# Designed miniproteins, single chains, continued (3): the designs that were tried, part 79

Each design is a single chain, and the fold is of that chain. pLDDT is the mean over its residues in the fold that is shown.

## One batch from the design tools (miniprotein)

Design m10904
Fold by ESMFold2-Fast:
Structure m10904 (fold): chain A 73 residues (1-73)
Amino acid sequence: KPLEQAPPEAVEKMRELLKKAKEAFDQKKYDEAIKLAEEALELAAQYPNSIDAGVYAVAAAVLITTTRKEKAK
């Protein structure tokens, strides 16, 4: 059951985590941005059959890779 559509509360939490991660990235707080995006990715992984969770998982992964690349400069 939890592996089907993500409940609205979980989707909202994923959105909030990604919003905070992007805010941290914009403020050049790269370690915080990675941590928040990883938390969003972990939450999305709990709902592997959810399209919404899949979209947020991809967004989180992109943000993590982009942030690590910026931090490595």
Scores: mean pLDDT 79

Design m10905
Fold by ESMFold2-Fast:
Structure m10905 (fold): chain A 94 residues (1-94)
Amino acid sequence: DFDALWEAERRLAPRVAEELRKLADQSKSPKGRDAIRKAAEMAERGEIFGAEIYLAVSLVVAKKEGDEETAKELSRALDIVQRAADEASAPVDA
């Protein structure tokens, strides 16, 4: 049910945005901080799946560049968003 998924995404958005903002504030990598802040802005707009895709791509780039600090921070941010996306996507089929 797309309506239920969209409502769940919007309901979870403020929590995800807050968790990402806290992680960005604790970030030791400027690149990681900027990426996590961008993901928080997406989550704040109710775009949890967009934030997940953005963080996943950013993590792949950081790993390819050998940026271990950024990769670690982006991995933590992605875990937050993936947990929320999984919660939103867990419909009862019957």
Scores: mean pLDDT 79

Design m10906
Fold by ESMFold2-Fast:
Structure m10906 (fold): chain A 93 residues (1-93)
Amino acid sequence: MDEEIRRLAEEIVKNLKALPKEVQDRFIEDISAILGLDPETLRSYLENNDDEKLIELIEQALREKREAGDWVGMFAFTALLEELRIEKEKVEK
C-alpha cells in the first residue's frame, strides 16, 4: 500500500509535467481541491522543478486521506489520474 501511494504520487507528477501550462494549472486546482493542498504551493514546486518535494507533498496528503478513511477522496484522485493520462496522450498525438 505505501509503495502504491508513492507510485501514484510519482505518476501524477510525471504526467502533469508532460502537459501544457494551461492544462497543468487546471489539474493543479483539481489536485489541491481533492487533497486539501494549496494550489500556489503545488505550482511553485512544479515551476521550480522541486519534483521530490511535490511528490512528497502529494504522497503525504494521500496517506492522510487513507488514514482518515476518505475513500471518496482516494477514488476521486484515482479518477483524476486517469483523466491526466488521457490528456497527456492527446498532447503527444
Scores: mean pLDDT 78

Design m10907
Fold by ESMFold2-Fast:
Structure m10907 (fold): chain A 56 residues (1-56)
Amino acid sequence: APSEEELRKRREALEKEVEAGILLIQAALSDDPAEKEELIERARRLEEEARRLLAE
């Protein structure tokens, strides 16, 4: 069975991936180039954080 620490890291990574997905959907629906750029950058940062959590 996975450890409590492992389960917590996986949950945090999943939460960040879900947030990134929501931001990418918002970016796709936005017609404002500045807003799109900001949302995509925030999503990219969350995806990097999720990847780092799972790489430990």
Scores: mean pLDDT 83

Design m10908
Fold by ESMFold2-Fast:
Structure m10908 (fold): chain A 55 residues (1-55)
Amino acid sequence: MTAAEAGELARRMVAAGEDPNAAGRRAQELAIKSGVPADEAGLAAAGGIARSGRG
């Protein structure tokens, strides 16, 4: 998966009612396992969570 896909996954999980910290951690782990660098995966997941909170 790409960093952008990880961010979108985190956004959808939070929108579905999941805890933001758990959603971000899960999306980051999946991205890293798919070959995305850890720092890029973390930033993308955080961005996805921020977008979900703004609607």
Scores: mean pLDDT 80

Design m10909
Fold by ESMFold2-Fast:
Structure m10909 (fold): chain A 76 residues (1-76)
Amino acid sequence: MSGQERAVRAAEAIVELAREKGAPEEVVRKLEEHARRAREDPELAPLEVTRAAKLAMDAGVPHEEIGQAMNAALGQ
């Protein structure tokens, strides 16, 4: 897969992790918007992943679990 496809999957994995951890729907909706932007503009996908990770962390999702979810999305 291209690096852009991996970045999109990483953003989607962060959305699912935040939902799993019981983040408010407002936060999940914003994370879904970052994942959608990554899909619509692959050139900016790495930036959108970074924004999604920070938003999830600010919402109380552990940094280590964000990294694990991203790795799982890569099939590793």
Scores: mean pLDDT 80

Design m10910
Fold by ESMFold2-Fast:
Structure m10910 (fold): chain A 80 residues (1-80)
Amino acid sequence: SAKEELEKRVEEIEKELEEKMEELIKLDPERGKKFGQIVFQSLEMTKEQAMKMSPDEALQLLEDFKKEFEEALKEYLKSL
């Protein structure tokens, strides 16, 4: 149950990131791809840490990651 919720949340975040990255790449292919690589690398590190935590702690870590991503995206868009 908790593990299934975690897996579903990871999938939702990945889809949201892919959609936003696709939009950025259309606007600026070079910068968008670089930003995307950094974000996905950060997500992989977050997933790695989540494996070592309880499901509840892992869910909180993913929510924290999402907030950081949204803030980074806002800063990136302001720089364009």
Scores: mean pLDDT 80

Design m10911
Fold by ESMFold2-Fast:
Structure m10911 (fold): chain A 58 residues (1-58)
Amino acid sequence: SEEERERAVRIARDLVRLLLEIRKEPEEVALEKAVELLKKFGFSEEEAKEVAEEILKE
């Protein structure tokens, strides 16, 4: 559902913040982990990459 997809994006955003701000991981690692998470919630690889890149720009 759209609500489940929006929830997945929020979880991915929180994961990216944790990896970049708390764990001080490289952006490439944060992108890779966000893509993996989004794919588990039903996003295609292409869509997951686009969403993860937008999250990194925030």
Scores: mean pLDDT 83

Design m10912
Fold by ESMFold2-Fast:
Structure m10912 (fold): chain A 69 residues (1-69)
Amino acid sequence: SDDLRQQGLQAEKAGDYRTAGDYYRQAALASTDPQVRADLLVQSAGAYAKAGDLAEAARYGRLAQQARE
């Protein structure tokens, strides 16, 4: 999961926000820690928003809120 997080960060640095969102999402799904999962879902939602994918941003933003509750 840490490797997926690093790939997400590298994609984000390259300006590939869609790919960054996908990696952060995959890292979140692989995480067993609720706080780490929530943080990765927030990062995924933010990356999708930067990519202009507002539907995915809203979806993973809601999942992040649920993971913190």
Scores: mean pLDDT 85

Design m10913
Fold by ESMFold2-Fast:
Structure m10913 (fold): chain A 65 residues (1-65)
Amino acid sequence: KYPQEEIDRETEIALAIIQGVIAEKAKDYKTASEYYERAAQLAEGIDPDLAEEFRKNAEEARKKS
């Protein structure tokens, strides 16, 4: 079993990604980029490769805003 802190952080990452995807589908690319950037920051201490993927998603969203 994970420590509670790890579980909470993984949940926050998942919620940020869901909110980012919803914003992107609504063509609110500024909001989408902000949520993807938040997900990247949260993931950086857990999975740097995943954090980099989220940063790329945030950058792509910013280009469309």
Scores: mean pLDDT 78

Design m10914
Fold by ESMFold2-Fast:
Structure m10914 (fold): chain A 66 residues (1-66)
Amino acid sequence: ATLDENAKVSQAIKEALENKDDPEKYEKYLQELAKILGISVEEAKKFVDNLEKAREGGLADARARG
């Protein structure tokens, strides 16, 4: 189900970001995210890093343009 899949992806991203200081947990959640998305762990890490940067950049850009 699309909603359940999206919820699992969002949860895995959140858990990875919350556990970024714990390499074992961070890697575990990246592996779970990679499995859900059908990508490599390296791609999952890049995806999470890009989402974090986009969120921060999007908020700054929205304030500059709003």
Scores: mean pLDDT 71

Design m10915
Fold by ESMFold2-Fast:
Structure m10915 (fold): chain A 62 residues (1-62)
Amino acid sequence: SALEEEAREKARELAEEAAKKLLEANPGGKGEVEQVSETVFKATVKSEEGELEVEVDARDYL
């Protein structure tokens, strides 16, 4: 449905925002956003100090 599509787009945008914020907090790291399932997007930042990740679920926005 249109609402489900809007929720997925919102989750993607929030994951991209999270990746940007994590990268700002971890200078020199590498940021990535990927879709892990139909409803879940994952933001990952890898740096010399380790790996940080945040998951965003589109179902939270339905």
Scores: mean pLDDT 80

Design m10916
Fold by ESMFold2-Fast:
Structure m10916 (fold): chain A 72 residues (1-72)
Amino acid sequence: KLKELQEKIKEQAKKKGISQEQVDKWIAEVKKAVPDASEKSIYQAVYKGLSQNLDMEEMIKIAKELEKKEKK
C-alpha cells in the first residue's frame, strides 16, 4: 500500500519534471506541519498535490483532513 503510493508519486513527479529531491522536501514540509499524520496520509497529500498541481498550503490541508479521518 505505502510502497504503491510512493511509486505513484515517483511516476507523477517524473511526468511533471519535478526532481525526487523536491518531492522529498515537500514530504518533509508536510510532515513538519502535520507531525501526527501517518506516513500514508503525508504521501497521499503529496501525491494529490503533484497530480492536481496544488500548492504546499493545500497539501498540508489534505494531510490534516486525512489525519482526522485516521483518528477514531
Scores: mean pLDDT 79

Design m10917
Fold by ESMFold2-Fast:
Structure m10917 (fold): chain A 63 residues (1-63)
Amino acid sequence: DENAAISEAAREAILEASKKYGVKPQDIAVGGIIPDGSLYGPENARKRAIENVKKAAEKKKAA
């Protein structure tokens, strides 16, 4: 199912990016913005998830 693939891509991207930027996935959900456009495609959902992880990492740096 397309929706399942989109959600899975976003989840995987968050996990991978969280390791790269040194933030926990839960910090993204609390401090960051969750991707809204995940229903429009797995590639776009993945990109937005990575951006959210990066933003969470920047907030952690500022603290």
Scores: mean pLDDT 58

Design m10918
Fold by ESMFold2-Fast:
Structure m10918 (fold): chain A 58 residues (1-58)
Amino acid sequence: MELKKEIDSLRRAARFLPDPEQRRRVIELVNKAKELLDQGKIDEAKSVLEEARRELGR
């Protein structure tokens, strides 16, 4: 599973969000997902990344 690649991709996408508050929210979710991945909590990391993708689509 390429979760690290997805995290990096979402961080890059967040840089182009027009709303600074939305950008901060996505970055916070991406950071949380990375922390969960580092702890071996793969399923939780995936759920948080899905939430970050939903925030990006707003």
Scores: mean pLDDT 78

Design m10919
Fold by ESMFold2-Fast:
Order: sequence, then C-alpha cells, then structure tokens
Structure m10919 (fold): chain A 83 residues (1-83)
Amino acid sequence: MSLEEIVKEMIEELIELVEKKDPELAKKLREIWEEAKSVEEALEKIAELGASLTPEQQKIFLEAARIAAERAAKKLAERLAEE
C-alpha cells in the first residue's frame, strides 16, 4: 500500500466519521472527494470547506479530522516498521 492509499483511506474515514454526526456536511465532503482530480486537490478543497463552516460544524469536522489523521499516522507507522 502506497502513501497515497493511506491518504485516500484517511479521507474516506473522515467522511464516515462526519456522516455519523452531520450527514449533510458528509455529503458535501463526499462530493468534493468524488469530483477531485487528485488527492492533493481533494485535501485543498476539504480544507476550504472547513474554513467556511459554522462553529458547530467546525467542531464536528475538526474532531473527525483528528481521529482520521491519528489512524492514518498509525497505519503509516506500522508500514514503516515492516521495512
């Protein structure tokens, strides 16, 4: 599995975590992910969306992003430990 695959899993996990608390926000994130031409473009547009959110949505988004990033970091560390 490449670094790109770990980042893709991180984005999908972010969307799933957001969907549990705010399905409408998760739908917007999924649309960005599906329409993005690259992982880098998806991350940029997701960050832009994050900046435009209400305080309540920002709390949901930041908590989901923290969890997704922590899990992605763990997967990367496990991958590096096998090399």
Scores: mean pLDDT 80

Design m10920
Fold by ESMFold2-Fast:
Structure m10920 (fold): chain A 68 residues (1-68)
Amino acid sequence: SLAERLRAMAEAARAGAEAAAKAGDTHMSQAFYEAYRLLEEAARLAEEGAPEEEVLKLSQQGSDAGGG
């Protein structure tokens, strides 16, 4: 489902944040952590049956945060 994919993306972002923090890259760590937060929110909205437009808006913000 869309929610499952968004949660997988959120977990990948969280792992990226942890790896960046371990490497001492605070900028990348913060960017990935912000992506994790936004993707988790998008997944929750998708699970609650929110309109796809609202879910996609948050997921795009999360992807943009993690990608720079």
Scores: mean pLDDT 80

Design m10921
Fold by ESMFold2-Fast:
Structure m10921 (fold): chain A 58 residues (1-58)
Amino acid sequence: DIEEARRALALGDYERAVELMKKAIEKNPNDKEAYRLMAEAYRRLGDEETAKKYESKA
């Protein structure tokens, strides 16, 4: 759920946010907000390359 992922990001639980966003994308592969939040989570984890890939889909 996208709201739970936003809460995980706010709490600094970036790995949990990624798990929740993957589930959101599985249900709606064109959810631009989910891709945007995924990019943010990967940036916070220090994975800039993966973050840019998700940003391109947002």
Scores: mean pLDDT 80

Design m10922
Fold by ESMFold2-Fast:
Structure m10922 (fold): chain A 81 residues (1-81)
Amino acid sequence: MSKKEKIVEVVKKALKELKELAPEYESYLDEFEKGVPNMSVEEIITALEVIQEILKSAFPEKAEEIDKIREETIKELKKIA
């Protein structure tokens, strides 16, 4: 599997977990997923940080779970890059 394919799979897994926590944001997260194959790792990390801020603002009760998903995803992306 190419590095790009591994990156896409890691992001898809993270977005699936975020959709389970915030189903109201499914369409927003699906639009982001469509763009991922055309993004650099740095752009993906920056976008995930923005997504985290949006979701934590909307669902402060789920902030800890959102933070965990982001941290694990960024860690995996940095291992592949």
Scores: mean pLDDT 82

Design m10923
Fold by ESMFold2-Fast:
Structure m10923 (fold): chain A 56 residues (1-56)
Amino acid sequence: MSAEEKRAGAEEAARRALESGTAAYGPEVGQRAADAALKGEDTETAGLLAAGAIAR
């Protein structure tokens, strides 16, 4: 992907991570997953890491 496409994908992934994570685990997990996704494209791992961090 070009940098522009990657950024657009990251923003879309962040939006989905925020909505999905918030619905499943609460707004704290959703927001952390979205922030991590926005910085990159690894939404699934970011969501799992956020959930694990909240549990500690």
Scores: mean pLDDT 64

Design m10924
Fold by ESMFold2-Fast:
Parts: sequence; C-alpha cells; structure tokens
Structure m10924 (fold): chain A 74 residues (1-74)
Amino acid sequence: SVQEQVKKDYETLKKVIENGMDQRLEERGLPRPDDEQYQQQFQQYLQKAFLGMADHYRRQGQDDLADLFRQLAQ
C-alpha cells in the first residue's frame, strides 16, 4: 500500500539523515548540539528528502506517492 511504502521510505530517510548529521559533527570535531538545534536541522534535511522522494516517484509515474511526499514536505 501507499502507506506501507511511505513508512519504509521514512525509516530509510531517517537513518540516512541521522548518520549524515553524525558524520558531519565527527568531521568538524564538534560535540552533538542540543536536542532543539539537532531536531531543527533534522527537520530541514527531512523536508528536502521528502521533496526528492516526490520528484523520484513523479518520474516513475507513481503520482499518489509523489503527491503524498510533497504534502509531507510542507
């Protein structure tokens, strides 16, 4: 179902974003920021990822998934 695909994609995106953020902190030699700042950055990356998923599914002709991810990015 569309909902199952969205859940699967979300879990994948969450891991990729969290790992990427943690790697950038390590590369810069910075401590983990406070939870509020981390969550704000996470949400910005998540919104960009949702727009990317919307574009991906639109190109695949999966309009329902594309529309859903575009709505999530708002």
Scores: mean pLDDT 83

Design m10925
Fold by ESMFold2-Fast:
Structure m10925 (fold): chain A 64 residues (1-64)
Amino acid sequence: MEENRELGVKMLELAERMREEGLSPEEIARRMSELFRKWAEEKGSPSYTVADPRAASGPAPPPP
């Protein structure tokens, strides 16, 4: 299971490149979050303890 370790190295390299490109820390953080999401999807675990419900499989319950 070295794919996880390789991903970590790739993310570090991408972050460094983005920093060299002159991106702000906020932009870098945003890109890193996207990469992390891609990785989670690749692992086949889209239903994670994620804050964003996206198009969840359950409609929001109506207010009381």
Scores: mean pLDDT 65

Design m10926
Fold by ESMFold2-Fast:
Structure m10926 (fold): chain A 58 residues (1-58)
Amino acid sequence: MEEVTVTGVGATPEAARQMAIREALAIDPEAEVVSVEVSEDPETGVFVARVTARVPRP
């Protein structure tokens, strides 16, 4: 298995996480989310999620 890191942005932490998870699943539908980090941009109020996922890829 290989680990990939994807990012998502959104108006809420939930929206940012959902975008990042969707990007991971677009890489491989069998991707397993192993970590999620969410941070806020205080100037815009936008949330950025960094998701690390395992994909069954040699």
Scores: mean pLDDT 78

Design m10928
Fold by ESMFold2-Fast:
Structure m10928 (fold): chain A 69 residues (1-69)
Amino acid sequence: ADQARAFAAAGEVQALLRELYESRPEIFEDPEVQALLRAATEAAEAGDWATALRLAEALLAYIRARARE
């Protein structure tokens, strides 16, 4: 369950980042975005899908909030 949800959240992150890469490349220079992406990747590599899911959801929320500023 957590792995499937983490995968779905990662897909949403990838789709959003792909769209923002063309229009808002400065988001990728945000240290919070970089820290959350790194932490989510590390959790997924460790097999901690519950943590990876939470971090991916936090990253999605942060990017969406940042994009609205």
Scores: mean pLDDT 73

Design m10929
Fold by ESMFold2-Fast:
Structure m10929 (fold): chain A 55 residues (1-55)
Amino acid sequence: KVDEKKLEAEILEALGRMAFALGDYELAIKKYKEALELYPSKEFEERLKEVEEKK
């Protein structure tokens, strides 16, 4: 069974990844934090940390 909140969090993570690729680190951080609020995940935490370190 698919978790709807997990899918929403994955979409937010994808948006954060796109923002990061465009150099918009503030938007990337915001999207990754929104993803973590919907679905706590170590992978999302690691991505957020990576963006914060490159800012």
Scores: mean pLDDT 79

Design m10930
Fold by ESMFold2-Fast:
Structure m10930 (fold): chain A 68 residues (1-68)
Amino acid sequence: SMDDFRQGQRDVQNNADQLSSTGPVGTSVANGGRGMVEQGQRGDIDTGYQRIRDGNQMTQDGIQRQQS
């Protein structure tokens, strides 16, 4: 649904904001995730969902590496 799409975008943005506060490597990963959200907004909903999932995975992996 459109609400699920918006929630996915917010999840990526929240992860990206957390990562961008950690330094240059985190900022690079955050920008990658934000780019996936922007690509998702331009396509059809199914393609957008996949891009947002990819961005969410990228930013989650970045957070896990920061914690290790």
Scores: mean pLDDT 73

Design m10931
Fold by ESMFold2-Fast:
Structure m10931 (fold): chain A 64 residues (1-64)
Amino acid sequence: MFEPGDIVRAIKDFEGSSPEDLAIKEGDILEVLVVLDDENVAVRSLRTGRVGIVPKSVLEKIGS
């Protein structure tokens, strides 16, 4: 579903639970950097430049 270089949008807030997680807000636009497993991706926020892990379930793909 997701692959590196994909542009994704947060469909809900995610606050993270570990230091590696990226906190995001609904409507944030991010770039997928690495698909880690079936549930998680490493992303970069296009607004802030911050990097971290988020669940795929809080994202929708909007571009590549």
Scores: mean pLDDT 82

Design m10932
Fold by ESMFold2-Fast:
Structure m10932 (fold): chain A 85 residues (1-85)
Amino acid sequence: SELLEEARRLYEEARRLAEEAEKTGDKELLKRAVELAARAEILYLKAQGKSDEEIREIMDGIIAEAEKIDPEIAKVAREVVEEEL
C-alpha cells in the first residue's frame, strides 16, 4: 500500500526531527516533526480503512492530550487534521 509506505516515511522523518529538536531546543523543528507525525498517523489510519469521521475522532483525542502539555504543538496537529480531513 502506497499509503502505508508514505506513512512510514513521514513517521521516520518526524522521529528524526523530534530527536534533533530535543537535543537543540529548536521549537520550529519540533513543530515540523509534529506536522509530519500527524500526517503519518492520518495516512496510517486511512490505510487501515478508517473513515474520515473515525480518523477525526482519533486525532481529536490525541490533540486533546497534546494540548495539556503544549497548546502550540497541539495547534500544529489540529491544522494538519483540518487540511487533510
Scores: mean pLDDT 86

Design m10933
Fold by ESMFold2-Fast:
Structure m10933 (fold): chain A 89 residues (1-89)
Amino acid sequence: MEELLKKVEEYAKRAALAASEELSDEDLQRLNARVAPLVQQAIEAARQGDLETAARLLREAARIAEEMGVPRAAEYLRKAADLVEEAAR
């Protein structure tokens, strides 16, 4: 569990870095307002052992990042979701 959470947090940080490199401060603030709550809820769900909810929230966050024009951030969030789904099986 601890190793899984560490990997999810690493991918979330990489997603945030990718977004900060590609977006203006205003667009980054808009993305963070939509994505950060989902990522925080996903990490909390994973801590509670609710891996299905965690994966769903990370996938939703990835979709938002893709829609807002940051495919690199979306890719990292999808990798986090894939790790959570693998751990649930």
Scores: mean pLDDT 84

Design m10934
Fold by ESMFold2-Fast:
Structure m10934 (fold): chain A 66 residues (1-66)
Amino acid sequence: SAEEHLQRGKELFAQGKLEEAVEHYKRAIELDPNNAEAYYNLSVAYAQLGKPEEAKKWLDKAKELA
């Protein structure tokens, strides 16, 4: 489910597995495109990866849904 992918992404993020966390956050969004938290967490993961343009893109989407 979307919530399972969101939770797995959070676990991977906590472990510093940022690229794997991004993959699971994207899967959560595919299953539930209205989940603002998944977009926000994806933006944070991209910021940690040093990808500020991607981080901003997903943060803007999270703000549209909040």
Scores: mean pLDDT 87

Design m10935
Fold by ESMFold2-Fast:
Structure m10935 (fold): chain A 60 residues (1-60)
Amino acid sequence: GKGIYRALRDYEAKSHWELSIKKGDLLEVLEEIGDTYVVARSLVTGERGIIPKKYVERVA
């Protein structure tokens, strides 16, 4: 993985390829997609999906 990130905001997935997050959730970033999106796994729910990079920050 690319490291441990934290969600900066709440977001509800609108498609099955997107990841739902709550502000403060820890995520493992697996891949970066261009400069705009990441593929992440929620360490809270275990779900994987795409989330905008601007909604997460690296913490480890």
Scores: mean pLDDT 85

Design m10936
Fold by ESMFold2-Fast:
Structure m10936 (fold): chain A 95 residues (1-95)
Amino acid sequence: DEEKEKLLLEAKRAESLAASYYAAASILEVGREVERELYERRARRLEEEGREEEARRAREEGERRVRELEEAAEEAKRKAEEYEKKAKELREKYK
């Protein structure tokens, strides 16, 4: 039973980590949407001022940041799925 309790604790820890990574992915996805809106707004303002080259650079930099956030969100989801799978395996092994 002590061994069973230890493994239940490990399963709960894995479940908590999975939940944390899913939450992190959600935050990163929101950050991606905000970043896209901000650089598009900045680029349009620069275009209206006749600063087309700066507008192009602003979009390029913004798109790069959006891509970085998207990659980070996907990585967080992968980690969440890994911990979720570990938790399920631990629970099935003892119940």
Scores: mean pLDDT 87

Design m10937
Fold by ESMFold2-Fast:
Structure m10937 (fold): chain A 92 residues (1-92)
Amino acid sequence: MEDEAYEKVKAALDALFARHGARVDPGLVLEMARQSPEAYEALRAELKRLAGLTDEEIDVGMDKLIEDSRKKHPEVFEDYEAARARIEAARA
């Protein structure tokens, strides 16, 4: 069940990125989208439609993809979090 949701979300993201020629980590893109509730919900809805998943399945699939990407590229996530902290400090 969980692995099926993961594979479907990954395939939907790969198809979306192939359309735009992007070579970014899918899990990092999902993590970045989470910073904007509006953008995150729009992306989640699109992936749900493309993958044909329920709300519960899409959430499980997206969470697994973020976790997998964080395990493979922890340094990229650390750099992103550090950049976010700098931007927030500069805006204060």
Scores: mean pLDDT 71

Design m10938
Fold by ESMFold2-Fast:
Structure m10938 (fold): chain A 91 residues (1-91)
Amino acid sequence: MPVVITLTLVFPDRAAAERAAAEIERLLAADPAVLSYEIGAPEPAPEGVRVVVTVVVESLEAFERSPATRAVMEAIAAAGGRLARVEIRPA
């Protein structure tokens, strides 16, 4: 069943957040398991720069089988970012 995955990401600065957001967008656009995605604009926050990514996938299993999931995590780490929150709910 389709699920909505919401990722709250925190980056050290705006340039890092913008680079990571662009890479994540390319990775999600290329993933056949992804039905739709929305990447929020980088927003200043006390902890750094926050980016919220919302992804609708055909199934959690299909998304987990995709190498793009690992590539997204690598893109976050390469930009010096971290995953602050993950929320998974039915679509």
Scores: mean pLDDT 82

Design m10939
Fold by ESMFold2-Fast:
Order: structure tokens, then C-alpha cells, then sequence
Structure m10939 (fold): chain A 72 residues (1-72)
């Protein structure tokens, strides 16, 4: 559900910038399952959707911060 997608997005985001150790381990584990992914497509879709939503929210915050006083 939406809560699971949000959690998956946060995990993917952490792996991209900071706290990569734990996040990378998690991603590697999911890639192992990818060998049988035919049944896991919906779960992987939810994880990807959550990540994109989290990234969009972060970008909106950065845009607002820039507009307030320190535009890039």
C-alpha cells in the first residue's frame, strides 16, 4: 500500500546520498530476489513509485528554499 511505497522510497533515497551501507545491502538482497521477480513485479513497482514520490517532494522543498532568499 501507500505506506510501503513511502518506506521503499525512503530506503532508495538513503542509498543514493547517505547511509548507503544498510540501503545498499537491502537493494542487493532485492536484486537476488529479482531472479524470481516474475511474481514480485508489483512489489518492485511500489518501491520505485515510492522513490520517485520522495524525490519529487525533496525537489519541491529545495525549490522553495531557493525562492525564499538564496536562489541558485
Amino acid sequence: GPAAARAAGAAADAGSGSGAGAAVSTLIKYNEKDAREAGLAAWEGARRGGREAAERSAQTMLDKAGAVGHAA
Scores: mean pLDDT 52

Design m10940
Fold by ESMFold2-Fast:
Structure m10940 (fold): chain A 58 residues (1-58)
Amino acid sequence: SRGAEGLRERMIKSGGSEELAEKAARAYEEGRYAEAAELAEESGDLAGAAELRALAGL
C-alpha cells in the first residue's frame, strides 16, 4: 500500500535497517499502527511515529 511504502522509505532514510522497515510496513498493512509507530520511533522517524500514533487513536 502507498502508506506502508512511504513508511518503509522514511525509516530507511532515518537510518533504520531494511528489516525494521519491512516489519513496520507489514504492521501498517495489518492495521497495527501502534506497533508500526514503535518501530518507526526505534528507526529515528519521530514525526512518522507521531502520525502513526494518531492513526492508532493515541
Scores: mean pLDDT 81

Design m10941
Fold by ESMFold2-Fast:
Structure m10941 (fold): chain A 59 residues (1-59)
Amino acid sequence: TRQELVEELDRLIRELAARQAAGHQPSEEERQLILQALQAIDNGDLETAIKLLREALAL
């Protein structure tokens, strides 16, 4: 459901923020994936945003 997608997206954003707060410096590849995820969110494509954030976190 959309609510489940929103909850997963929120979890991934918090995870990414926690990594950066812990001193993780984002790579150019990670930064590009994050920007693409933000564009997907703006387009209402939460499934693509989740996929892209998972890829960024896997780097």
Scores: mean pLDDT 84

Design m10942
Fold by ESMFold2-Fast:
Structure m10942 (fold): chain A 74 residues (1-74)
Amino acid sequence: MKEYDLKVYDENGNLLAEGKFTVPDDATLEEIKELVKQAATAAGRARGLSGKFKGIAYDANGNVVAEAEAEAKP
């Protein structure tokens, strides 16, 4: 498994959540983006927020691996 650092931002660029997540070594970029989108949606909902959120996944060297936008409905 590969471990990535996740950061979730609101539409104004404020950091909402940080964490780590693991994916299978054979995970595709599309699967990683979907996991990032799900995590961003969950972070927004957990805080009772609606609107747009951006999730960014970083590898162990700090390189951006995937980005995804999510939207939470009220």
Scores: mean pLDDT 77

